# Designs tried in a protein design run: designed miniproteins, single chains, continued (4). Part 103

Each design is a single chain, and the fold is of that chain. pLDDT is the mean over its residues in the fold that is shown.

## One batch from the design tools (miniprotein)

Design m15561
Fold by ESMFold2-Fast:
Structure m15561 (fold): chain A 100 residues (1-100)
Amino acid sequence: MLEKKRELIERADENAKSLPKEKQKNYHLALGLAAYIFGDKELAERHFKKAGAEIVEYDEENNYLEIKYKDEAGNTVTIKLNSKDEIIEKMIEYVEKAKE
């Protein structure tokens, strides 16, 4: 089951290569969150790194994730996600931004 979810994320990553850089960033943030939900820490780390994001805290047992990145204005953005629902909502937000 996890392997099949990983393959879906990897297919989505290949499709992202055709997108403008800012859309690629939002797409990689979404894929990193999806990998977290699927329990794939290595895949989550790779996608957050591609988005220019740093993992501050990664705790899948307690459904807690904290990441940092710089926005287009150079401001540091810190995202603290305290539940699986918050992670899913944030993932949807990044997908919507990538579709613009």
Scores: mean pLDDT 77

Design m15562
Fold by ESMFold2-Fast:
Structure m15562 (fold): chain A 115 residues (1-115)
Amino acid sequence: MKSPVERIVEILERARALADELQAKTGHPEIAALRDGFDALIREARAATTKEQLRDVLEGFYDLLLGLREVARKYLSPELAAQVTAELRDIYAELEKVAKEAGIPLPERPELQPP
C-alpha cells in the first residue's frame, strides 16, 4: 500500500498536469501561478513528517483546485469548463479518500463536492 505522502504527491502531480494542459491552451499568467503553487505543495508534501504539515498541504491544494476551476470558467468554453470541473471533482474525491484513510481532517468545502 502506498504511503499517504506518496498518494498525495500523485494527486498533486495529476492536478499540476491539468494546469499544464490549461496553460498550453490559454497562455494566461494566472495558470502559470497555479502551476508554481502545485510545484511548491509537491515539495512541501515530500518534506512533510507530521499529519499537521500534510493538513496544511491539503488546505493549500484545495485553494489551488478552486483557482483552476475559476480559470477554466473564465477562459474556456462552457463545455470545456464543465469537463475541467468534473476532473477537479474526481481529484478532490481522491484527496478526501486519502485524507480520511490517513486520519487528516479536511475543512468542509462544498464547491468541489459532487451534488
Scores: mean pLDDT 78

Design m15563
Fold by ESMFold2-Fast:
Structure m15563 (fold): chain A 93 residues (1-93)
Amino acid sequence: MRNTIGNYINRIDDIYTSNSSSWSSSDPVRYNRMVSFMHSGRDNYRRGDVTGTINNIRSSSGYGRRGSIISGNNSVSSDMDNIINSVYTMRDN
């Protein structure tokens, strides 16, 4: 469990880092909010708060899917949805 949720956090960080220049230029306020939620998620993960981590991941992704950052890119949107669903399934099972 610990290694699996850490891998999902790392995958989301990779997506955000790969798109940082584009997303920060297009909507810096939204991008900074998405990054802030992921920082909170990492802090919760380090504290062993799985529920808090999942909530922050969902908030980060949800914020990014609004406006034009993620909703214009089906691949990124699908990756984020798959990660969120996997993290949610892991919590519920």
Scores: mean pLDDT 69

Design m15564
Fold by ESMFold2-Fast:
Structure m15564 (fold): chain A 82 residues (1-82)
Amino acid sequence: VEEKVEEAKKAHEEGRLEETEEILFELVEEGKYEEAFELAEELGLPPKVRGRLEVERELPEALEAIKRGVERAIERNKERLK
């Protein structure tokens, strides 16, 4: 988490906005919502970026659990056809 936060800050300082946004989305995907929002606020990112993070956070946890469950089931079924 701390490594990703520092990486995002460095990317923002260097003007690599796409990488900064990508790292923020990774934090949200990992369930690090507070860290992602705090970082976006600290870096002064526009409301558009914060809004995208909020939408991702508000997605039902069930969707993320289903996605992970499906990915794991597909992977296991491809390797273990019994």
Scores: mean pLDDT 69

Design m15565
Fold by ESMFold2-Fast:
Structure m15565 (fold): chain A 96 residues (1-96)
Amino acid sequence: LERAKETILKQLDELEKQGVDKNLIEKARETVEKWYEAEKAGDYETAIKYLNELIDILNEMDKKTKNLDVQIQIATLIIYAAVGLVAAKRELERAK
C-alpha cells in the first residue's frame, strides 16, 4: 500500500515535469492522499470513491495533452488505479 502511494506520487511528479497542468497534478496528489488514508482505515467504499475520482482527473489530464509519451504515462496510472479498484472491491466483498 505505501509503495503503491509512493509509485503514484512519483509518476505525478514526472507528469508535472513534462508540463501537465499543475492544478490537475495537485488535485491528483490530494486524491491519492485521501485514497491512502481510506485504504489504511479499511474504508474500502471511500477508497473506491477516491480511486474513481483519481481516474477522472487522469482522464482530464489526457484530454489536455498532445504529447504521446505523456498520454502513455497517464494511461499506465489509470491502469494502476483500476487494479486498485478491483483490489478494494474484493476486500469490500470479503467484509460482506
Scores: mean pLDDT 82

Design m15566
Fold by ESMFold2-Fast:
Structure m15566 (fold): chain A 77 residues (1-77)
Amino acid sequence: SLEEEVKKVLESYGVSKSDAERIAKRIVEIVQSLSDEDAIRVSTLLVFEELKKLGFSPAKAAFAAKEVGDLIRKYLE
């Protein structure tokens, strides 16, 4: 369910289905491998960098990264 929710957030920002799925799967692996605080930090940075690589503006990438970070924090409650 975390994977599906992350995918929906990324797609809402205009990320393609294939890229959103790839990023969401990596986030799930990060969340399974790291402490809660490290998982949020690393996943937030990953979303920001991946969206910049896909040609999104730094501002849009930052907003998407924050929304994904907030989602992960809520999921780990």
Scores: mean pLDDT 87

Design m15567
Fold by ESMFold2-Fast:
Structure m15567 (fold): chain A 94 residues (1-94)
Amino acid sequence: SPLDEIKEETLARIRAVLERAGVPEAVRERVLAVVDSVLDQYIAGKLSEEEALARLAAELLALQAEHPGITEATVRAVLAFFMEGMARMKEVQA
């Protein structure tokens, strides 16, 4: 579906950001699992755009506290691609 394609593209773009930033594989997979789960809940109508963004932001901040390799720049880049993904999904659902 168009939503599934946007989700997979969003996950791929976020993966590339994390790999380029040198985030370890285990931490990278944990971030991607969170993004995947939050986008699924957004697509299912269980989370609003604001709620989805807030949940991902909170989990990224928690991960950053546990994993010093996750920089503010990396967090901002992940959130930017996540917001772009949600905006594209919203256009498809409109």
Scores: mean pLDDT 86

Design m15568
Fold by ESMFold2-Fast:
Structure m15568 (fold): chain A 75 residues (1-75)
Amino acid sequence: MLTREQMEEFARRLLREMEKVIELIKAGKLPEPKEVVVQGLEELVARLREEMRRLGVPQSLVDELERRLAEAKAL
């Protein structure tokens, strides 16, 4: 079972991965269809949101993940 610290580290790692995906989309270098990659990230964030809330992960980190996901979806 994940601790709050492990969940926060996972969330920060996911945020970095989202930032990388956004840069690859902007550069036209994404190896897979954008729709597939963004859908996967959206499903992952949705699945983790309740667990992050339950474990007391800072809301600011959750909000940043959702903001970056929205940015990726808008590209």
Scores: mean pLDDT 80

Design m15569
Fold by ESMFold2-Fast:
Structure m15569 (fold): chain A 81 residues (1-81)
Amino acid sequence: SEREKLRKEILERIEEIIGLLREMRARETDPERVAALDHAIAVLEQEKAYLQKNPDSLSAEELKKMLEHLKKLEEKLREEL
């Protein structure tokens, strides 16, 4: 139950972050920054797919750490918009 709640919240944060990165990508004109954003989006989509296919691969502690990192990343990206 706790692990299921953490996984759902992580997946929600990943989707939000992908949305923010796509918004940044849409307004970015520098080819190097565009490539970096495309790479970041691809990595997050792969992480999302991995978590969906392997729901029991991570411990509750690993999920909590991942969620903390994603929340910090989301906050940083929102400051840049």
Scores: mean pLDDT 86

Design m15570
Fold by ESMFold2-Fast:
Structure m15570 (fold): chain A 76 residues (1-76)
Amino acid sequence: DDEYEERLLERLRERIEELKEELPSMSKEEAQLEYEILEGIALLVKGVLKVVGASEETLEELDRLIEEIRRERESL
């Protein structure tokens, strides 16, 4: 189900943007925890997408999002 895969990636992208917008309202510790949770969710999504046979392109996009989450956390 391509729509399901697209929906998972879109939700992840939206949460990354939401979190970045929320950063000025959070403590550094809260921001770190939120990014750690989001990274965990992204890794779980990657596991699901691999099981359902998602395209290599979709998995590479997800890897880019995971790297973005890690980079944002490191920049805190």
Scores: mean pLDDT 82

Design m15571
Fold by ESMFold2-Fast:
Structure m15571 (fold): chain A 107 residues (1-107)
Amino acid sequence: MSPIEKFKEKLLKLLDEGIEKARQASREEVITILNELIKKIRELYDEFLEEMEKAGVSDEEKQKALEIFNDIIKGLNDIIDRAHAGASVEEIVAELEKLKEEFEKKM
């Protein structure tokens, strides 16, 4: 499995774990869960950068991975903004599921 395929697989697992935690969370807890998810995704991306450098991955593949990472982080920040604006936990979970679906289409 290529480094980018491993990154995508691990990213999907983090999104799934984040969605499940959000479903069980209170409204006060959901923002904390989303912030922790962002931290984990950033850590995963840093690990992936090291793997890409070691594997001699092309600049085109690196750019594609960066675009995926930036899209997911932007999406999560937009969802956090909605939570601050008063969105329900149910609405936040629906937005997270939509973000995951959009990511899967780019795989």
Scores: mean pLDDT 83

Design m15572
Fold by ESMFold2-Fast:
Structure m15572 (fold): chain A 70 residues (1-70)
Amino acid sequence: AMRDARVREARELLEAYKKNNDYDAILEIGGRYPEVGPEALLIVKDKLPDLSDETIEAAEKAYKVLRERE
């Protein structure tokens, strides 16, 4: 399905940005592709434990809104 191909592409992008330590891009992909939002947040939390709680909470809230619209 077209949606499944899109989700797979999003996961490949997450891995590429993770390798480049581009955590802002990882969060953007998670927001743009809500199906991978939880995976994006886990990657960022694991690699940047010093990220502000406000940034993480804002991302989680945005992902929840996007998921509810699917």
Scores: mean pLDDT 68

Design m15573
Fold by ESMFold2-Fast:
Structure m15573 (fold): chain A 61 residues (1-61)
Amino acid sequence: GAAAELARARAGLDRLEAQLPDLTDPTTIRVALHELEELRERFPELAPRIDRLVAALRARA
């Protein structure tokens, strides 16, 4: 259900934030950016967190 999907989305963001210092591979960064953009459209309530991650990842790409 939607609540379980939102919980998985939050857990995914938590993992990505924890992995940020180690995310240096361009392909992995590109995939993460694509997933974050999709997630932003599905869960607008997560937009502030997603926008910060997108900015951080784009600065590395």
Scores: mean pLDDT 83

Design m15574
Fold by ESMFold2-Fast:
Structure m15574 (fold): chain A 84 residues (1-84)
Amino acid sequence: ELDEIFEELKKVAEELKKRYPQFKTEIDNAIKLAELAKENSTDPKVQKKALKFAANVLKSIAKYMNDQELLEKIDELIKRIDEL
């Protein structure tokens, strides 16, 4: 499930970068942090924390840009992360 949520979060991140290329660096850095936690930590709590951090960065951008479609997708992913 954590891997599935991360894969969906990466798809949302790619869409967010297409719509708002000015936030590419922030989005890439957030996703990279979650990816590094997945690769370098066997602790599910560390992986969950990094994934939630990345999702919250994407949420902040979607909310700032008033993108309701991506915001709803991100909120569903955050809910799934909280249920891990």
Scores: mean pLDDT 84

Design m15575
Fold by ESMFold2-Fast:
Structure m15575 (fold): chain A 78 residues (1-78)
Amino acid sequence: MSEEEKEVAELVEELLKELEGVDDEAEARIWRAAMELNNIDGKKAIEVLKKLVEEAKKKPLTAEEVIKRLEEEREKLE
């Protein structure tokens, strides 16, 4: 596992702790979206995940909103 991949994994775990009502399917979708972004740009994935963690701490954030944000950031890099 790369250093960036490890940091992404740690940030996803932290983000999942801040989210309410995440089921196994939503968790898997968040992991997939985060890893897809990491495969394109690991530094950008870390930046986006850090922002999502901070946002989730300040206001309720849904799994669907997280997935949408990760997918939008991936599309911007294509």
Scores: mean pLDDT 80

Design m15576
Fold by ESMFold2-Fast:
Structure m15576 (fold): chain A 83 residues (1-83)
Amino acid sequence: DPRIEEAVERIVAALKEAVEAVAAGDAEAAEAALERARKALEELERWARESGDPELIETAELIRESFEKHREMLEAKIAELKA
């Protein structure tokens, strides 16, 4: 589904921005990028639910799990930058 691919690309781009911001020592930019990734994921989850397609719903759940792991790692690094 092209819409799912585009949504995944937006999530990945925002996570990349968060990683780059952390590498630059910019905690605020990292937090903002992480929030953009979260919003893009919420949009993907809504589209999957509206589709009624169980496979798309499962795909969105797997992307959520991957996002949560990256979020935990990035939030830990952001906390280190603020320490």
Scores: mean pLDDT 84

Design m15577
Fold by ESMFold2-Fast:
Structure m15577 (fold): chain A 73 residues (1-73)
Amino acid sequence: HMEELEKKRREAMKELVQLDPESAKKRIDFREELLKRAREGLEKNPQATPEDKAVLERMEKRIEEERKILDEA
């Protein structure tokens, strides 16, 4: 179930923010950096498909969600 996995990820991030907000921030920052790198790779790839773009959009959405959890804490 997709919703259950999504809830688990959200709960884990909320717990991390509560226990160690510095580590939570570092993890989110690291993921944002990985996303930037992935986008640069995609831009340089002439074989990039709409599916590749969808994967990056999904990653961006997840990172934005995690950032909101950190900001709400």
Scores: mean pLDDT 78

Design m15578
Fold by ESMFold2-Fast:
Structure m15578 (fold): chain A 89 residues (1-89)
Amino acid sequence: MERDEENLRRGREEVKRAEEALREEGKKYPDYKPLLDKAIKNMRENYERALKKSPREAEIESGAAGGLGLMTASSVKIAGESEEKKKLE
């Protein structure tokens, strides 16, 4: 139905935004790139699995992916900045 399609579209945008944030931090902090690549893969797999189960599960998973993905990106940025400061010393 149209409403389910709109919710799925928003979910895809949230997952994509989280992926982009993780990808940008991976470019900035290469030491964390393998961890971030794994996080992106896990987010995609969880979202695809939820899509096969129900639109409601997909909506919940996209929100969780967006939140956790952005938190992971922020954590890597903080850790990366701390490591950069140590390397400059």
Scores: mean pLDDT 73

Design m15579
Fold by ESMFold2-Fast:
Structure m15579 (fold): chain A 68 residues (1-68)
Amino acid sequence: MSSEENIKAASEAGKKGAEAALKGDIEAGREGVKEAQKMLEEASDSNAKGAALAGILDAQNAIRKAEE
């Protein structure tokens, strides 16, 4: 996968998880965190790693907010 595709995939996984959690699907939110974590492990460059970390944080924050 190209660096740009990796960055987009990581960001989108986190955003999908965050959106699902905010709609009440906390399990889908956790899936988004797992996908972003996988992208972080597979990322070879700092931009892709940064995008994966941002996605993880977005999804985790959304899950926390949805559990209110």
Scores: mean pLDDT 75

Design m15580
Fold by ESMFold2-Fast:
Structure m15580 (fold): chain A 72 residues (1-72)
Amino acid sequence: DLAEKLAIYLKGLELSNKVELYQEDHSAPPIIVTVEEFIKSLPKELLLPLAEELERLGDKKLAEVARKEYEK
């Protein structure tokens, strides 16, 4: 469920390569990271489900990033 939503979200951001990390304080500017940096920051237990969902969406490049981080 969460992995599927994350895969769709990250696939949509691939062209801009910008993930905006919003805090609860909306007055603070977002922290901007790359899609790959965001994937590498995720808990290990989310990496494999995310890789499977990214592969299902046809994004083999991002799926491989998640799989490699899981295997570390």
Scores: mean pLDDT 75

Design m15581
Fold by ESMFold2-Fast:
Order: C-alpha cells, then sequence, then structure tokens
Structure m15581 (fold): chain A 76 residues (1-76)
C-alpha cells in the first residue's frame, strides 16, 4: 500500500502513518459534515503531534488544507 511505501521512505512504523491517515480522513469528514469546531480543533492538534513524528510533506499539505477549511468555517 502507499502507506507502507511512505513509512519505508520516512523510516517510521507503518502504524504511525496509518494513524495519521485515519485522523486526517476523520477531520476531512467532520469538516465536510459541518461538525462541532471544538471536536475538529482537538483532532487537528493530534494530527500536528503525529506530523512531528512522521514528517511527511503529503500529509503536511493535507493538514494545511484542513486548517484553511477550519478557519473558513470558524469565521462563517
Amino acid sequence: SGNEELAKKLGVPVSLVEELERKIREAERLLAEGADLDEISSLLTEIVKLLRKVESEEFYERQVELQREFARQARG
């Protein structure tokens, strides 16, 4: 899978890449559904913590897009 290849490239356990992907997908889903912004904010904090361990440009870009969408929804 792409996660296994990415984990090899970054020298991290595949479990960390899979956890990061799950949390990013959950944040994408919650934002698309217009869910509670406090819940989304907590999830974004966890994503940032995982990105410090994984150091993936691809996941970093997805996190930046999540933050932009969060900011748009927070401002109305």
Scores: mean pLDDT 84

Design m15582
Fold by ESMFold2-Fast:
Structure m15582 (fold): chain A 93 residues (1-93)
Amino acid sequence: SPEFAALKELYKKYSEELLEAMKKAGITSGAELAERLDDPELLDPLVKLALIYARYFKLSPEEVAEILGEQLQLSPAQRELLRAALEAALAEL
């Protein structure tokens, strides 16, 4: 469907935006990204990418934050920061 094709294109775009933000910040791993989630220049692209992932798989912000929290080994405080950012961004859509 056109909507499915658009979601794939947005995922690619936001993946590239996150990678460029990571390069600019000197981050080379997911673990380093996890330690820098208090930086909005890194959090904003990650949230955009996560929302496209949520839309594609029909997941809630809480479910996506839990999946990413597990994959990136986020602390409880980092998971709450990500969940709140995802919820806030979804409310603006």
Scores: mean pLDDT 79

Design m15583
Fold by ESMFold2-Fast:
Structure m15583 (fold): chain A 75 residues (1-75)
Amino acid sequence: SQLGVTTKVTHSGDLLRLEEEVKRTFGDDFLGASIDPVTGKGVIRFKPGTDLDAVKKKLLGFSVGSGYVTSVTVL
């Protein structure tokens, strides 16, 4: 199961911290993230059977340092 995301980050390293917060929040359901630091666009992978609608709602509320999630699409 995968989510397409767009992020906005203005300070170096805040994208990594945002990814760490996602990993910490979703724990074992989180499989990985691949986000382009130039465009802010990427994909976050979750275990099959994860409630992606619930994850999407939580991700849209995420912010750490200068970094936040601007959009989420179920893939």
Scores: mean pLDDT 80

Design m15584
Fold by ESMFold2-Fast:
Structure m15584 (fold): chain A 68 residues (1-68)
Amino acid sequence: GSMPMVKVLLTSETLTGEELAAIVEGLGGEVIEIVDEHRVIANFLKNAVEGVAEFLRSSFGVEAEVLE
């Protein structure tokens, strides 16, 4: 495919890592690792990352950090 994937670290104070993983899969992302109870690393399509980060921040207060 021509579209690159981007790794994102998701952090939440209110959602568990399992809940974050389920949300990631629902948004078309791929769960790479549940880091701990409040952090998940996931892959998203580069062109989807901005929309995903905005949605997670506004809907759940989840912080999204682009790793690569």
Scores: mean pLDDT 82

Design m15585
Fold by ESMFold2-Fast:
Structure m15585 (fold): chain A 62 residues (1-62)
Amino acid sequence: MLEVVERIGSARVVVRASLEGYSVTVEGASGESRKLADQAAAYGRDVAAQLTRLLQEAAAAA
């Protein structure tokens, strides 16, 4: 399992990736948590494009 944690504004964005799929979760400064994506495994550039879009959405939410 690969886990990447980034801070965007006051929010934490957690991306987890494995052979089974990936998920993106946003945690607010007050302990608020939102799951933006939970998808089955996908391959190629489309995964990168989807993750980029979800990270942009997370940034807009922070």
Scores: mean pLDDT 63

Design m15586
Fold by ESMFold2-Fast:
Structure m15586 (fold): chain A 63 residues (1-63)
Amino acid sequence: MKEEIDVEIAESLIAMIENLYTSFEGDVDAAISTLEKLRAELKETSPAAAAIVDKAIAELKAK
């Protein structure tokens, strides 16, 4: 239950940050920094959600 809720929140946050990256005209460093902080917080609360955020960071680095 808790893990499922955290995963849903992480997915929503990733989508919002992707929109912010577009608004910042490709400020990838700011987006990655924000996601890394979220990953650190989620790692303590929900490792599964942290793994999803980590995947999003990898995708942003590939751009």
Scores: mean pLDDT 69

Design m15587
Fold by ESMFold2-Fast:
Structure m15587 (fold): chain A 68 residues (1-68)
Amino acid sequence: SIEEKLANLRRWMESNNVPQEEIDKILAEYREKAEKAKTEEELLEVERQTLADVLRAIRRVQEAQAKS
């Protein structure tokens, strides 16, 4: 379900110290796009894009920590 997916993505980002505001933004965008998806292909593309956003957020945290 969308709710289980959102919960799992939140836990993953929280475990990697992604800021709460960034987590909320990514999950809100996922929910909006997933609810508007009209085909399974569109839903898969939304999931692919959300995964990219999550990985980018985690990478940003890692890079910020490395530069300090």
Scores: mean pLDDT 83

Design m15588
Fold by ESMFold2-Fast:
Structure m15588 (fold): chain A 104 residues (1-104)
Amino acid sequence: SKIEEAIKKLKEAKKILEKNGYPSHAKLVDEGIEKIKEALEALKKGDIEKVKKNIFELEVIRGMLRIQLSVAKLANEDPKVIEGLEIAIEGIDKAIEAIKEKLK
């Protein structure tokens, strides 16, 4: 499923960031994974308001990751860190899209 693929991408991104000494960035990715899982549980229970709240929180996390990516690029950080952040942003985007599709 698209959501399972999104979670796999986020786990890959987390591992890249942790291995390259960016635990705070990895923690933010982990928070994203948790919000996706919470949204899936809320969907299963028909709690639409909780799903909407989790989508909003995922959009905030995505915004924070985009800021981290911009800072990493400006600072000429390790290309692996830049790649990890890009994979994380793609993972969040896919998760948001897939969750919104399930609300239709």
Scores: mean pLDDT 88

Design m15589
Fold by ESMFold2-Fast:
Structure m15589 (fold): chain A 75 residues (1-75)
Amino acid sequence: MLEEILRKMIERIGAEEAKRVLEGAAKLLDIGMPLSDVAQLIARETGLSREEAELVARAIAEDKEAVLKKLEELA
């Protein structure tokens, strides 16, 4: 599921912009921004659904390096 959502991000906004969004989301989570607010920003910037954006935000909160590596592999 996460891989399919990351591919959808790349198709919608391109690989470089998708990476920028994910790196930004990781930084916002690191400074203590609520996961729901970060998911809203991801949805706004990418056109993903709220549910898809929440899955991405949760994945970043659990292991940001793994998510960024997966995005790089898909690009």
Scores: mean pLDDT 85

Design m15590
Fold by ESMFold2-Fast:
Structure m15590 (fold): chain A 95 residues (1-95)
Amino acid sequence: SKIDELYEKIVEIAREIGDLFLEFLEALQNRDIEKAKKILEEMRKLLEEMKKLAEELKKLNAPQELLDRVEATIKTIESGIKWAEEQLKKLEEES
């Protein structure tokens, strides 16, 4: 179904963000501020794409349980990005 296709895309984006988080941690360990910034920008772009797909699921009246799961995933990623932004800022200020 269209709902299943959109959800599969959201899951794939979540995996891509997860991989970028690992690359971000490596960039922080190597003190590569410029690379960390680029990775963080890419994570933000993917999060915005995920949010757009979530809005499409709402318009299609996807089951509430599915919508709640997607919202929980988005909130988890937003928290992770916020943590990453704080770590990058500390590295820039303490370098």
Scores: mean pLDDT 90

Design m15591
Fold by ESMFold2-Fast:
Structure m15591 (fold): chain A 97 residues (1-97)
Amino acid sequence: MKEEEIRKLVDELFPHLTDEEKDEIVKMALKIYEKFPEAPLETIVVAALIYLRAKELNLDIKDPEDRQILRDWLLTEYPSIPKELIDKAIELVEEYL
């Protein structure tokens, strides 16, 4: 049930991604949700994207300079996601690690 809710949000927020990319985000979001079940699902889904992209780009989320690079890149590539949600999602990823 929670997996289906997360998948629906991934489809709504990231409709341009492949099914394989969406499945990876859902899998990561479920891991984050297990640790932070009280966090908003939208924040968890964006946090999952941020975690996977940071790993792909070899960025350290705990490094302020790398965090700023990731945030600026996300604001450019995902302009439909509110800045406040991106900032909350980055914070959640730091707490997850």
Scores: mean pLDDT 83

Design m15592
Fold by ESMFold2-Fast:
Structure m15592 (fold): chain A 87 residues (1-87)
Amino acid sequence: SLADLLAELAALVARILDPAASDAEVRAATGRFLALMREIAERTDDPELAALVERFEREAPRMSVDELRTAVLAATAEAQRLLREIA
């Protein structure tokens, strides 16, 4: 369900933001985060959310771990705003 995807997204955000997580763990979790964000965008048929995911996917490989954490927080906040508009 969409609620299950959002719960998994929240768990991945918590993992990415964990200061004990290794760089490899943060990058792996970010990859899963982007895959889930894409699935949510496809299920909601939201072009703004899809555009957000595409921008993040393009930029993520060039980001440091600190930049990834900041970007994940920003993307999550924006996705939550967009999803509230269609609820």
Scores: mean pLDDT 82

Design m15593
Fold by ESMFold2-Fast:
Structure m15593 (fold): chain A 68 residues (1-68)
Amino acid sequence: AKITATDDSLVGDPSDEGLEAAKKALEEKGIKVYSVTGEGKTIIIEVPDEDAEKVKEILESRGYEVEV
C-alpha cells in the first residue's frame, strides 16, 4: 500500500533524518517499510497492504495528516 503523510509544521521538504525517523518509528512497531520518499511537506511511504491502517494510526499519532 502507498501511504501519504503530510506534516503542516514543515517549512519545506522533509529532511533525510526526518524520513529515517518515520521509517524507524514504523519498523519499531513491526511494520516492514519498502520505501520512504519526501516531497514538499509530504512523506510517501510504501508498506504491505495488511499494515496500511496501522501505519495510518502511527503517523497520525505523530501529528501527520494521513491518506491511504
Scores: mean pLDDT 75

Design m15594
Fold by ESMFold2-Fast:
Structure m15594 (fold): chain A 95 residues (1-95)
Amino acid sequence: SHMSREELLEKVEELIEELRKEGLSEEVIEKVRKLLEEMIEVLETEKDEEEKKKKLLELYKEIAELIIKELAKQKRIDLEEARKELEEMIEKAKK
């Protein structure tokens, strides 16, 4: 579904709060916030659909890598388990 900028910003804030509750450092949280804001900018400004998808995928991979590595470190779990926790957080933020 197409989300408005306002709805996207609300989901960003929900995700950030969930990451904070999971014990991620403020340094990592700030990096994730900036990348999520870049995703919103790409959604609003990129007119070429293929370039938009490419940029969004690159940003998503960077965000996911940052979160997964930090979760694995903080919780002393493997990368696959950390990936599942990220997926759970994203699902929680969508609701």
Scores: mean pLDDT 78

Design m15595
Fold by ESMFold2-Fast:
Structure m15595 (fold): chain A 73 residues (1-73)
Amino acid sequence: SHIDKIIQEIYDLLDKLRTAIAGNDMATAERIRVQLEKLLKELLETGDTSMEVAHIIILMGVELSEVDFQLRV
């Protein structure tokens, strides 16, 4: 489904984001952060109320907050 594709893309990008941060590649991390924010917005716009989507939204909020903190330090 469309939602399943968005969720899969989010997980793939989160993995790449963690790799970029671990390698101190802040330029790549920033590009991935922008893509993740776009996918989060698309996921929110679906209006899906499933527990799976709610879980991903919460997880994404935590991950993006952590990235924002690391990019400022």
Scores: mean pLDDT 77

